# Designed miniproteins, single chains, continued (3), part 62

Each design is a single chain, and the fold is of that chain. pLDDT is the mean over its residues in the fold that is shown.

## One batch from the design tools (miniprotein)

Design m10149
Fold by ESMFold2-Fast:
Structure m10149 (fold): chain A 91 residues (1-91)
Amino acid sequence: MKAEEAKKLLKEALILYAKGKKEEAKKLYEEAAKLLSEIEDELKRAEVAIEAAKEAAKELLENGKTEEEKELAKKTLETAEEDEKLLEEIK
């Protein structure tokens, strides 16, 4: 439950940050970070963060209005995909 809430907040924070709403993004990111810190399983925390980043990036690529939003989305997706590959290698 807390993992799903953290994922939603982190996804929203990343989308807001890409849209230039940095103060609002920071607040949601801090709330997500608190929920993530309550997850004792480090691999589960990494999985939640990776999933949130991938979902945020995909939404920004599909619905993004500016080139800045799309460039941030591409970088976010690339980083999340690299992190996912590393997590899979750990098993």
Scores: mean pLDDT 79

Design m10150
Fold by ESMFold2-Fast:
Structure m10150 (fold): chain A 58 residues (1-58)
Amino acid sequence: ADLADLDRVSQATAEAAKRIPASNEDIAKAANTVLREHPGASLEELVAAAEKILRDLA
């Protein structure tokens, strides 16, 4: 993953966290998982993936 992937994942995880209450630890887990599993994905796809992970952790 490049720096653009890291920036998109950060933005997507923050967006998902607005809808799903989560700890900073769970947000970090979601970001790492999304970055690993969805390299090069669009912001919209990353938001959906992050929301799913945060719901699974809740």
Scores: mean pLDDT 78

Design m10151
Fold by ESMFold2-Fast:
Structure m10151 (fold): chain A 74 residues (1-74)
Amino acid sequence: SRLDELLARARAAIAAGDYDTAAAYLLEVMVLANASEEVKQELGALFAQARTADDAERARLYEEAVRLAERHVA
């Protein structure tokens, strides 16, 4: 599906260290999945935390963002 493709692209961007591209794909997943404003705010909070984090913590926070998006692809 398009959602699965966007999630795969987000994971590839994370692996490449391209977090801005990963964030854009994850936001598109949320829009297409009709996620609530609360879920979108939770995703935004993870991105905000990642901006001030070290490399290891940033990668972990983006993995949490992917898991959050995956829970809403149903």
Scores: mean pLDDT 85

Design m10152
Fold by ESMFold2-Fast:
Structure m10152 (fold): chain A 76 residues (1-76)
Amino acid sequence: SIEESLKLMEEFSKKLEPLLLELGKYPEMQPKVQELVGEIQELGQKALAGKVSVSEVEKKLKEIEERAKKLLEEAK
């Protein structure tokens, strides 16, 4: 459902926000942070429009989280 997808987006945003803030301390990572934020916004719009399943939202959110974690390890 759309409500279920939005709940996943909300929970994910709370989890990812401190990670993106940490990445933002590294100037070289700023373009990559903007890319991840853009993908999250696009996913949110598709979820609101009912164009993606809950499973697709969950899969994409996990992908974004793993990418953010890898970027932080590369930035250290």
Scores: mean pLDDT 82

Design m10153
Fold by ESMFold2-Fast:
Structure m10153 (fold): chain A 111 residues (1-111)
Amino acid sequence: MEKIKELIDKAAQSTDVEEALKLLEEAYKLAEDKVELLRLLAEKLKTTTNEAFLEATIEFVSKVIEETDDEEVLRAALEVARVVLERAQTKELILKAIGVIAAAIGKLLDL
């Protein structure tokens, strides 16, 4: 848990989308509880307007949604994407978040 929080905090402070994405992917691999990681990520997102972190997060959860068949993980990833949508300040990021939300909902309906 502590190492995961540290990786999320480092990602939130990064100005580089690729660096933030790699930190989130590392945190996800280390997380024994993927749902708890996604909840921590959603909470961190509520405290930031860092566009690089928001962009890295939406790319990260898009991959999680594609790779998982776990309904609870899908629901947690959907919540992360919704927080990105609420915090997004650019049209491009808003449209990306909407697309990821639609993909997650579609996958949940197929379960």
Scores: mean pLDDT 86

Design m10154
Fold by ESMFold2-Fast:
Structure m10154 (fold): chain A 102 residues (1-102)
Amino acid sequence: MDEIIEELIKLGKEIYKELQEISTLPEEEGRKKLEELIKKYSEKLEKILNRKVGSLEIQLVAVMGLLGDPEIVKELLELLEKGDYEKATELLEKELEKLKKK
């Protein structure tokens, strides 16, 4: 479990950085780069998580990398495994708001 969490945080940081770079591109170039990013990381994440991975799951892993907190990532993984995407997104939003507030 801990090894999976560490790998997800590492990949999430890489994905988040690439997403930030894509956000600075013109819409057409950004869309193409986003499709390439999704394809690249879907294969890697599907092997780690042993499940199908789409754009939503890639975005969630990117936020896990931004947070970098193993306990929060573990809780998010449990919610995703249960298919509780609503609670997973609520937890992510709550933790992101804490990062914005000094």
Scores: mean pLDDT 76

Design m10155
Fold by ESMFold2-Fast:
Structure m10155 (fold): chain A 99 residues (1-99)
Amino acid sequence: MKEEKIERAKELGVRLTPLELKEMGFKSVSEELKEEWKKEIKEVLEWLKKNEDPEEVIKRIEENKSSVSPLLAEVGEIVKKWLKGEMSTEEAAEKIVEL
């Protein structure tokens, strides 16, 4: 379970799709599940900050904006603002969970 999370975080870090599981049917989730997702999103964001070049991440988001779902495009906009220092990791995770 934790090893799966690390592998998924690496893949999500490269693709910036922390909400892929929401696209698979998480349209209504309990507050407890939202808090768990928020924690996982924070872990992915911190991993990105440590392991990826922010400029390359921003470039990938911009290049893929028209080829991803509207939900993933919104996630990309939040991640770009977070990478630019315009919001905290907590604010970014909260906004992503609200999508």
Scores: mean pLDDT 66

Design m10156
Fold by ESMFold2-Fast:
Structure m10156 (fold): chain A 98 residues (1-98)
Amino acid sequence: RLERIEALITRLLEELLERRKERVLAENPDIDQAELEEQVAAGQAKIPPIARETARWLAQSDLDALIAQVEEELATTPNPATREEGERVLALLREVRA
């Protein structure tokens, strides 16, 4: 159902936002905490509309083709952060396909 896909995307986006926050903080210990929290809040506010639009798009998409594209992109990236995020996207796509 569309609602199930939207819930899965919402969870993924929230997890990715939290991990990106942790990574930014670890790489930039002197970062302005107030500015970081403002950026996180702005990101959180965008999650509901993005999740809804993405769920509608995924419901009409060739999931096998998308999975293959993400797997190919991950095979060519040396960035471990991009790989971690891509693995989570693959898990979501496989869950939606099931």
Scores: mean pLDDT 80

Design m10157
Fold by ESMFold2-Fast:
Structure m10157 (fold): chain A 119 residues (1-119)
Amino acid sequence: SSLKLTVVFTEGFLPEALELVEELLAQGKKVVVLHIDDPRRPISPEVLEKILQHYEDLNVPVIVLHADLEELKKALGIKSFPTVRDLTVEELKDIIEKFALPEYKEEQLEKLKEIVESL
């Protein structure tokens, strides 16, 4: 069977997302954070760097997915953030390929590849 990743979907700066990630790590889960950044409602670069540093300190890989947040929520049936899904690498790749804005798609797929190679 394919390796499954515990993927935490989040947006903005949510303390609940960090708490959820810490809980999943304590359970021995292989956690990846998919941080959704809608360029129509961007967070400041300073805030994004702070978020990324929190996850780096936990040794948790993060993919910043530049996508239409409302379209992604509707398509994936997500009601609120944070949320968790157990996904195969191929399922996560499919999400990036379908929802990533064209200008960011290659960068985000390369980041997934780097994460998978480091597991």
Scores: mean pLDDT 84

Design m10158
Fold by ESMFold2-Fast:
Structure m10158 (fold): chain A 69 residues (1-69)
Amino acid sequence: SLAEAIKAALVALGVPPEVAEEVARLAVAGIADPSRQQELLEKMKELLRKAGLSDEQILAAMGVILAAA
């Protein structure tokens, strides 16, 4: 599934599996409902930041999410 593909790519970038799963679910929800996209993007960034990712890692993760959309 798209969510599983996004999760796998995020884990490869060093995102913890539990965080990658939640972020992948939010990314798929944002693709399905563009009206929620800004809200979901901010939530995804917050989850990645709380997981201890660097700004560089967060940018790479967001790039993966954007490419999947």
Scores: mean pLDDT 81

Design m10159
Fold by ESMFold2-Fast:
Structure m10159 (fold): chain A 91 residues (1-91)
Amino acid sequence: AEQAVELAEQTLSYLRAGNYEKAAEAYLKLISLESIPSSAGGPILGALFFLPDENIKKFAEAYEKVAVKAGLETLAKAEVINIKGIIGNKK
């Protein structure tokens, strides 16, 4: 629970800084946890929603690359679809 909050804060910090590779690493660790606090996902989704589409794509690509390197391709495929779905839910 505590680790999930810290990983969510790290993800948000890196997203706001434009460091999508480190944001992706923190996010992969977050979603790999069995118990994610309800507060962890909301701020990340909010931050992604306010990013330009090209920046969301960069994050999705970085996340897929990091997850493949970690041997989590199946998890990565589902989450990449979810992240790219944010672009489709914008204007």
Scores: mean pLDDT 70

Design m10160
Fold by ESMFold2-Fast:
Structure m10160 (fold): chain A 80 residues (1-80)
Amino acid sequence: LEEISLDEAIEALLNNEPVTLEALGEKVETNNFGDALLKVAELYNKDPNAELTVTIGDKKVKTTVGDLLSAMLAALREES
């Protein structure tokens, strides 16, 4: 798997590419930005400092639940 930046992962989510989110023993697959955002928000309520892995095809990024949520919310603000 190729390591990518968090910004590239956000762009893939905005383009509705299939992604896998893994954190806190949970694994979720989605191709919808809103569904991903809701799942990350649920994980944030459990542990914002938990390590989270985003997998997109043959690419991955490791981050925290809090960092991913912040990046996703920032991307929504830029669409305004």
Scores: mean pLDDT 81

Design m10161
Fold by ESMFold2-Fast:
Order: structure tokens, then C-alpha cells, then sequence
Structure m10161 (fold): chain A 69 residues (1-69)
């Protein structure tokens, strides 16, 4: 399982936005939270984003895929 880094956080947020899964405002909020969660696992970060209502469970699964690349 890959640990989230600030660079991965930014790339993941941009990738979700480009895939049409999130709005620009959602991508910005996701990126900021991923930076705050540096050192966390991708699954823990995805669960937190879903819990906060920032993304759906489906978007969370996609985020885990991107972060574990």
C-alpha cells in the first residue's frame, strides 16, 4: 500500500478532475486534504474524503487506484 505524498495528492486531484469525476472546487478541496494526510494510506485518505462528503464511494475507489500507482 502506497503512502500519500504531496506530489501524488496534487496529481490525484488533477486526474479526478480531468476524468470528469469531480468539479474544480472539489479537486482543490481534495488536493488540500491529501496534503494534510501525508503519510496516511490511500485507503484511509479515500475513506476520510467519502466521510466528509467530498467524493462518492466510486470516486474513492478510483482515488485509491491512482494513489497506489
Amino acid sequence: MKIVTPEMAERAAVALYLAGLVSPEQASRIGALLVEKEGETAEEVARELVRRGLISEEQGRRLVEILNR
Scores: mean pLDDT 69

Design m10162
Fold by ESMFold2-Fast:
Structure m10162 (fold): chain A 80 residues (1-80)
Amino acid sequence: SRVEEFKNELIKGAKEAIEEARQLLAEHPDLPDWVRRRLQEAIENAEKVINDPNATPREIALALADLSAVYLHALILVRS
């Protein structure tokens, strides 16, 4: 179904975003503790949502959007 195909694409994108966020945390132990905590929370939430078989595409998309926003914030701080 189109819904299942879209959900699978969102899960794939979320998995990629989780990997990138984890890599950023590993490469930048010097990030402020509050940023590291927030990024870790966003990773954990995204993993929880993508591993829930009842998660809707909307729920997965929102978790991915949150993770992406926190990740971009962390990138700005690394470059500042």
Scores: mean pLDDT 88

Design m10163
Fold by ESMFold2-Fast:
Structure m10163 (fold): chain A 72 residues (1-72)
Amino acid sequence: DLKSSSDTLKMVADGASRGMTPEQLRSASDSAELSGLPLASKHIRDAADIQEQGGDGAEYLRKSSDELDKKS
């Protein structure tokens, strides 16, 4: 569900803003996949890669969440 994926990305973005490591984001991605949220899983994994490269994974997750929320 796009809405459930969007909500999950908002929660993970909050965690990323609080200093989640790339490893913790990858664990969150795995949890999303197991919960049947493959779109959320993909975006969280992409955010982990962005943070590992020194980028802002939290900003990426918020933007991804907003896009999914618009599509509902």
Scores: mean pLDDT 81

Design m10164
Fold by ESMFold2-Fast:
Structure m10164 (fold): chain A 80 residues (1-80)
Amino acid sequence: SEEDEYAIEQARNGKEVFEEDAEERLAKEKDEKVRAAIREWKERVLKVIDEAIKNKKSLEELKEELFKLLEEYEQKLLEL
């Protein structure tokens, strides 16, 4: 459907923007524990996006999953 095609396009575009942001964060970070946290967050986000594309998940479901991963990442940084 056109709705599924739009969701897939948005997810793919979001993936590229996210990868660029994550790489910029890694380039600026010197703390190895923080770098490890960024890499783990990046891998989890990319897997969630790829799964959403494969399974034709709604943009609403994808956004909820990505927000949860962001909160988990931010909490992990506070514990470092």
Scores: mean pLDDT 86

Design m10165
Fold by ESMFold2-Fast:
Structure m10165 (fold): chain A 74 residues (1-74)
Amino acid sequence: SAAAALSEAQKRMIELLEEMREALLNEDWEAYEEKVRELAELYREETGDEKAAEEVEEALLANREELLETFQRG
């Protein structure tokens, strides 16, 4: 199934999202920031959209506390 087939970059993105969630739940802000930057770099490389990558990075860093609250609920 095409929906189940993932590229290497998509698999890495999922890994980074899992690592970011773990860092947030552990309140490891340094690890979280490192993973956010890695995700933004991967997104930029895959899409070529530097502006969107910067906006994603800024949003994830700025809304860190709200994301933690969301992940703690489910």
Scores: mean pLDDT 77

Design m10166
Fold by ESMFold2-Fast:
Structure m10166 (fold): chain A 89 residues (1-89)
Amino acid sequence: MVEEIAEELIEEYRKFMLEVLKDDPYAEELAEKAANTLRETLSKLSEEEQLKLVATYARQLAEAAKALGLEESAERLKEIAERAEELLK
């Protein structure tokens, strides 16, 4: 469950980075590196700390996605944050 929600955030972060970097010839490599860095960060945390980071970071990314006009991405990130917050209760 926690691992599943963390992986959903990592995948949405990769997609977000690909959209932000869409004009960069190294967009795919940079997005993959960013996703892997987030995965490594999460892997060092306890289950509760992972949920807190996922909730916080998904909320921040949702706001950034909304500011960029990426409404579908923002909604998916908001749902990830809400699910992580629910598991913390």
Scores: mean pLDDT 84

Design m10167
Fold by ESMFold2-Fast:
Structure m10167 (fold): chain A 68 residues (1-68)
Amino acid sequence: MMVSEEEARRVAEGVLEYGRQLAESTGREEPLRAAEEAARRIEELAKQGGTHEDVREVVDEFLRRAGA
């Protein structure tokens, strides 16, 4: 199923919030930068007719880069 722009925006907001919290707790910038990149990719996928699975892969990659 294709992801809607509204769903993608909510996922992107969640990713950004998690990245911000992780950056604050660890004192590292990398989680926030990884979150910003993931958020951009999620929004782009929604505009291009990407699937929920495509969005899930971006989130999983972000979590790996963030170390959790």
Scores: mean pLDDT 81

Design m10168
Fold by ESMFold2-Fast:
Structure m10168 (fold): chain A 74 residues (1-74)
Amino acid sequence: SLEELVEEAKKLVAEIQKELAKLYEIDPEKAEKIAREIDEVLDRFVEAYRAKDEKAMREELKRLKELLKELKKL
């Protein structure tokens, strides 16, 4: 459902923000680059939500999960 996808996005964003804060202390330039990528993904997620496109929302959630994995590897 749309509500479940929004809830999952909120949880991912909270984790991303914690990891991103850590990266800002180590490499602020890399943190800024990744933050911009996250903002672009979230903008597309919101557009998909407004269109009620669950498939597009799931694709953007996959992108958020990959960005979180990349942050945790740094």
Scores: mean pLDDT 88

Design m10169
Fold by ESMFold2-Fast:
Structure m10169 (fold): chain A 90 residues (1-90)
Amino acid sequence: ATATVELTATSETEVEVKLVSATSPVEVSYTLDTSTSLVTITVKDLETGAVRTVTVGLPEVGETERVTLDLVSDEEIKNLILEEAKKKLE
């Protein structure tokens, strides 16, 4: 599954993060570190329990940035490995 979030800097110390689109139900949480101006975004897939965390720089005040996160569960990774193994046997 994938989730796309949009970051808007409302001030030098405040950021708004909103979910723009997702291919599954997700929970989005974020933290701004004002000393480094880094935003840490965590997205949890509510169907698989997969969690992805990304750290991005705070955009300039009034500018927006979009970030897309790929959500892959351990079971999906295992299934992808099995499909690749099958392709190598042909």
Scores: mean pLDDT 74

Design m10170
Fold by ESMFold2-Fast:
Structure m10170 (fold): chain A 108 residues (1-108)
Amino acid sequence: SSDAALLEQVQQLVAQIRATTDVAALRALAAQLTALIKQAKSDQVLRAALDAIRALLDAAERRPDDVDLYRAVLDAAMELIKVAKNKQLILEAIGLALRAIGLLLDRE
């Protein structure tokens, strides 16, 4: 996929994440984000994906009864760590993954 198309798709996911309160929709958006991250080759797309993960974590913190949402967000953060080659992106993704793990431990 072209990086421009991937960037647009990730930016659309960020907007959808911020607009929805439906937990099933948030889980679906997290799964879509993970699939886009697996295809990402550019730091620009991965930076947009970090914004999407932050938005998902903020939404997940407001939904403490949905452990599967926390797991889906963690999966997205872990995939970004795996794909990213930029040190700063990796460090930021690790911070988001640790935040998701903290939420999982508090809810399980």
Scores: mean pLDDT 84

Design m10171
Fold by ESMFold2-Fast:
Structure m10171 (fold): chain A 84 residues (1-84)
Amino acid sequence: GAEEEIERHRERALSVVPPELHPLVDRGYDHVLEAIRAAREGDMLSAEIHLGMARIVRGVLRLMGHEEAARHLDEAIRVAEEAL
């Protein structure tokens, strides 16, 4: 399912960043999962807000030079968008 695929992308992102960045990565993935949950409840506005927050985390990771982690988060965002 989408949540299992998103968690696999989280594991990949966490493996390519130092431990001090795990909270930032986890925040991005928590927003992706909250988007899926909101969509299941019919709250498409909340789903879009959470996807927007995940995109902000993706942008922060890129600005910090963690392009591979940002790419894994981008794939998780895509999985969530396809599940909406």
Scores: mean pLDDT 90

Design m10172
Fold by ESMFold2-Fast:
Structure m10172 (fold): chain A 70 residues (1-70)
Amino acid sequence: APDAPLPERITPEAVENLKKAAESIGKVYGDEETRKNLLAAADASLGRSAAEVTRIVHAALEGKPIPAPP
């Protein structure tokens, strides 16, 4: 299902879904920079935990650098 819970670590399939979400959010914001930042955040999410992905997305939306893994 498209609303299935996120795996413990982000898979390539989850990254693809995050990229689709980033494109949709970018269209709503109408800001190309925000769209690019969200796409970069989605790519950086591979292999990271769901908590790390949440931090990455928040950083991208605020225009901050992607946080380093622990």
Scores: mean pLDDT 68

Design m10173
Fold by ESMFold2-Fast:
Structure m10173 (fold): chain A 66 residues (1-66)
Amino acid sequence: LPSTVEVARELAERYGVPKELVDEIERVHRDYQAGRLTPAEYDRRLAELVRKLIEAAGGDLVLPPP
């Protein structure tokens, strides 16, 4: 299965969201892997970044079903 980072990159390419948001998601994931973020902090940061990604796409970003 593709990682959350890969999905975010594909969405950014398709919907024209800023690369900065993808880079921030990658940074958060790296910090979590390095043990710098607790699971709760990781979940909160990731949720905020996903929300920003949707808003950057104009709020009309529709994800296909899994």
Scores: mean pLDDT 69

Design m10174
Fold by ESMFold2-Fast:
Structure m10174 (fold): chain A 89 residues (1-89)
Amino acid sequence: MEEQRREKEMEEYKKTLEKNTEALEAIEKLGVPGLSEEELNKYIKIVQDYSKQELGFTAVGPPEILELKELAKKKREEALRRLEELKKE
């Protein structure tokens, strides 16, 4: 049981790092002007998934991970505003 718990914790940690990388890439893409509605929706979903997902060690993780989640929320709001403007056209 102890070993299985440690393996699961390690898997969750690796998933957290992978999701952090995906979130950073999506945030970077959302910073680019001229994204299409499809591109905005794609990156919004990635950022939204990251923000909503409770990843292992994230609740106890370093401040930089918490800052990334906050940044993801802000970028999602900006992207949603851009998407609304595109829908008006």
Scores: mean pLDDT 65

Design m10175
Fold by ESMFold2-Fast:
Order: sequence, then C-alpha cells, then structure tokens
Structure m10175 (fold): chain A 67 residues (1-67)
Amino acid sequence: LPGKPLTDKEIKETEERLRKEGVSKDLIDRAVEALREEKEAIEKGDLKGSMDASVKFLAVAVEISTS
C-alpha cells in the first residue's frame, strides 16, 4: 500500500502533465479524483478507502498507458 499521500501541488502538476501529453479529459479527471481520494483516505487512516482509491488509480493509469 502507498504510505505517502501526494500533496495538492503534486496532484495538480500530474494533471497538467497528463493534459500536455494529450490524455483525454475523462481519464485525467478520473486519475486526479483517485489521487485525491487516496490522499484523504491515508490522512484519515481509512485503510479500505485507501486501498479502493489505489486500485481505482491503477486502473486509470493502465488505461492511460494503453491508450
């Protein structure tokens, strides 16, 4: 499990990078949402929420890499 959440700045930087790389808005929005959910779950100690968000992010990352 990822133990260190991304900062808001890092999430925004990731969003801008994906946008510049021509990734679709839908995939960018889903990736950003998953990263925010993971960050919040980790900060609250919600292990299940953190795992669910990590799986969601990995699924989106695979879609981006195979597009």
Scores: mean pLDDT 77

Design m10176
Fold by ESMFold2-Fast:
Structure m10176 (fold): chain A 63 residues (1-63)
Amino acid sequence: MLEEATKRAKKIIEELLNQGYSIDDAIKTAVEELLKEGYSPLEAYEAVGKALEELKDLIDKTW
């Protein structure tokens, strides 16, 4: 389900940003992990895109 993939992508991106990784590296890792978990490339990219939109406000305030 896209919603589950999006939540997973958000957690991966948030964790990597907290560790000092760049947003570009966080995106690449999130896509790769979703593909390893059995999501399709389309689902992985859409989930990461949606996660980034949701995280824009949080990134500015928290990360």
Scores: mean pLDDT 77

Design m10177
Fold by ESMFold2-Fast:
Structure m10177 (fold): chain A 73 residues (1-73)
Amino acid sequence: GGAQLNEEQAKALFKLADKDGDGQISQLELFNALVSKPKILNEDQENALNALFKQKAKITLEEFLQAIQNANT
């Protein structure tokens, strides 16, 4: 419920951000997807994803899902 992003919703958001279908997203591509769906991520999920983007220019679906899952626990 609410602002908690489950695995299916996280996959849908990733696919929305991954316009080229390369299986990877940049921080800018994620930001553009979030402009279309404001407040879909909670603060912990946003912080986890921002931490990944400090280490990598692009992240995979697996890394994205792990960040969302870790933020929820």
Scores: mean pLDDT 76

Design m10178
Fold by ESMFold2-Fast:
Structure m10178 (fold): chain A 78 residues (1-78)
Amino acid sequence: SKSKLEEALEEIEKLIAQMEQYVQAGDSDGALQIAQQIQDIIYDIRSGLQADPEGAQRAQQLVQKAQELMQKMLKLQA
């Protein structure tokens, strides 16, 4: 069985792939909705991330990728 944290990180990876598709399509509303979902998941798993340094590094890389996609879409810093 997968941990809640591992399942959450896999969900974020899927959301980033969807976000990339919205950015490529010029759908800023879709991209923003996905970015909000990623933030909500990160907030929900925050205590688990403090207990898991590898999971925390993985989460940080995923957040950075989402921020880069937001910068590309909105031309703003995340």
Scores: mean pLDDT 82

Design m10179
Fold by ESMFold2-Fast:
Structure m10179 (fold): chain A 114 residues (1-114)
Amino acid sequence: LQATIDAILARLPGILREVREKSSSGEEFYRGVFEALAPLLKDLPVADFSKLTEEQKQEIERVAILSGLPKEEVEDVVGRLVTLYKARPEAFRQALLEAGVPELLEFIEKLAKL
């Protein structure tokens, strides 16, 4: 698991930067993020979303609508990103800031609170 987390974090900035550069809209960006990261994150456990606040649930719904992907697919990828953030918060923050995607970082940090 630790080797998997480190390997994902090493690849994350390059993948996210490519998605950002190829995206002309927020919709294209979020769809590209979820499609590119789903295979990369497949071996990480999904975070427990059973105790999310109404505000956190609305944030996931908003991003799912923007991406045009099924909510269940978005929740899976987001849950794995939350797991990655909780395991290595500083490395995760550095990776997303280096990729130029602070909005994705803010979204994941909101879901990882409490």
Scores: mean pLDDT 84

Design m10180
Fold by ESMFold2-Fast:
Structure m10180 (fold): chain A 87 residues (1-87)
Amino acid sequence: ALTAEEKASITQGFDQLLADAKKAQDLLKNKPEKAAEGKKLANKVKKIVDRNRPLLEKAAKESSDPEAVALANAGLAKAKEIEDIIA
C-alpha cells in the first residue's frame, strides 16, 4: 500500500506539472520573446506525462488497493487536463 507521504508526493508532483503546463502556455501566448522557453517547458511536461500514463493506467486497472486506484484515476484526470492545456 502507498504511504500517506507517497500519496502526498504523487499529488504534489501532478500539481507541479499542471502549474508548469500553465506557465508554458502563458509564455507561448503572451511572451513571444520567451517562446523557445515555453516550448521547452511544454515538451518536458509532455514527456513526464507520457512516461507516467501507462503506470497510472496499470495501477487503476490492476491494483487491489482502492486508495491506489482512486489516486491513479485522479492522476489520469490531471494528465488529461495538462494535455488539453499544452495542446
Scores: mean pLDDT 81

Design m10181
Fold by ESMFold2-Fast:
Structure m10181 (fold): chain A 88 residues (1-88)
Amino acid sequence: MATKEDLLKVVKLAIITLEHLKAEGRVDTPAGQREIDQAIADLKAVYDGLPEKDPEIEELLKKFQEAARNRDLDGMIEALKGIIEKLK
């Protein structure tokens, strides 16, 4: 069973990963795309493991996935920061 603390940890780690990829100019590399895909998978797995679902967090996860599909790194980071605000 996942907790809100587990989700917060994974979201914070994803932000660090995305900021690192942006700083290094690695977003459009195959390795960078694999790191993004892994972050999406980890976020989904933790969220799916929560005993209670938050529709606002689910909508932010959809925005994150849409930004990832469009390779909008700033949009991805914004969506993840929105999830942190909902978990406060």
Scores: mean pLDDT 81

Design m10182
Fold by ESMFold2-Fast:
Structure m10182 (fold): chain A 60 residues (1-60)
Amino acid sequence: AVEAILREAIQTQPHISRAALAARVSAATGASRAEVLATWDRLLASQSVLPTAPLEVSEE
């Protein structure tokens, strides 16, 4: 699954640019760059809350 590989890549290679990471994951998984970026956006939106505080806090 693209998501699993993206999660690992983001954790192990956060220094690399989004474009470069997306291209590598695309090549590794066979998914399109657009598909990889869409999955990445969803993961980033989700985990941007988790690393701050793993509390069930709702915004808005």
Scores: mean pLDDT 68

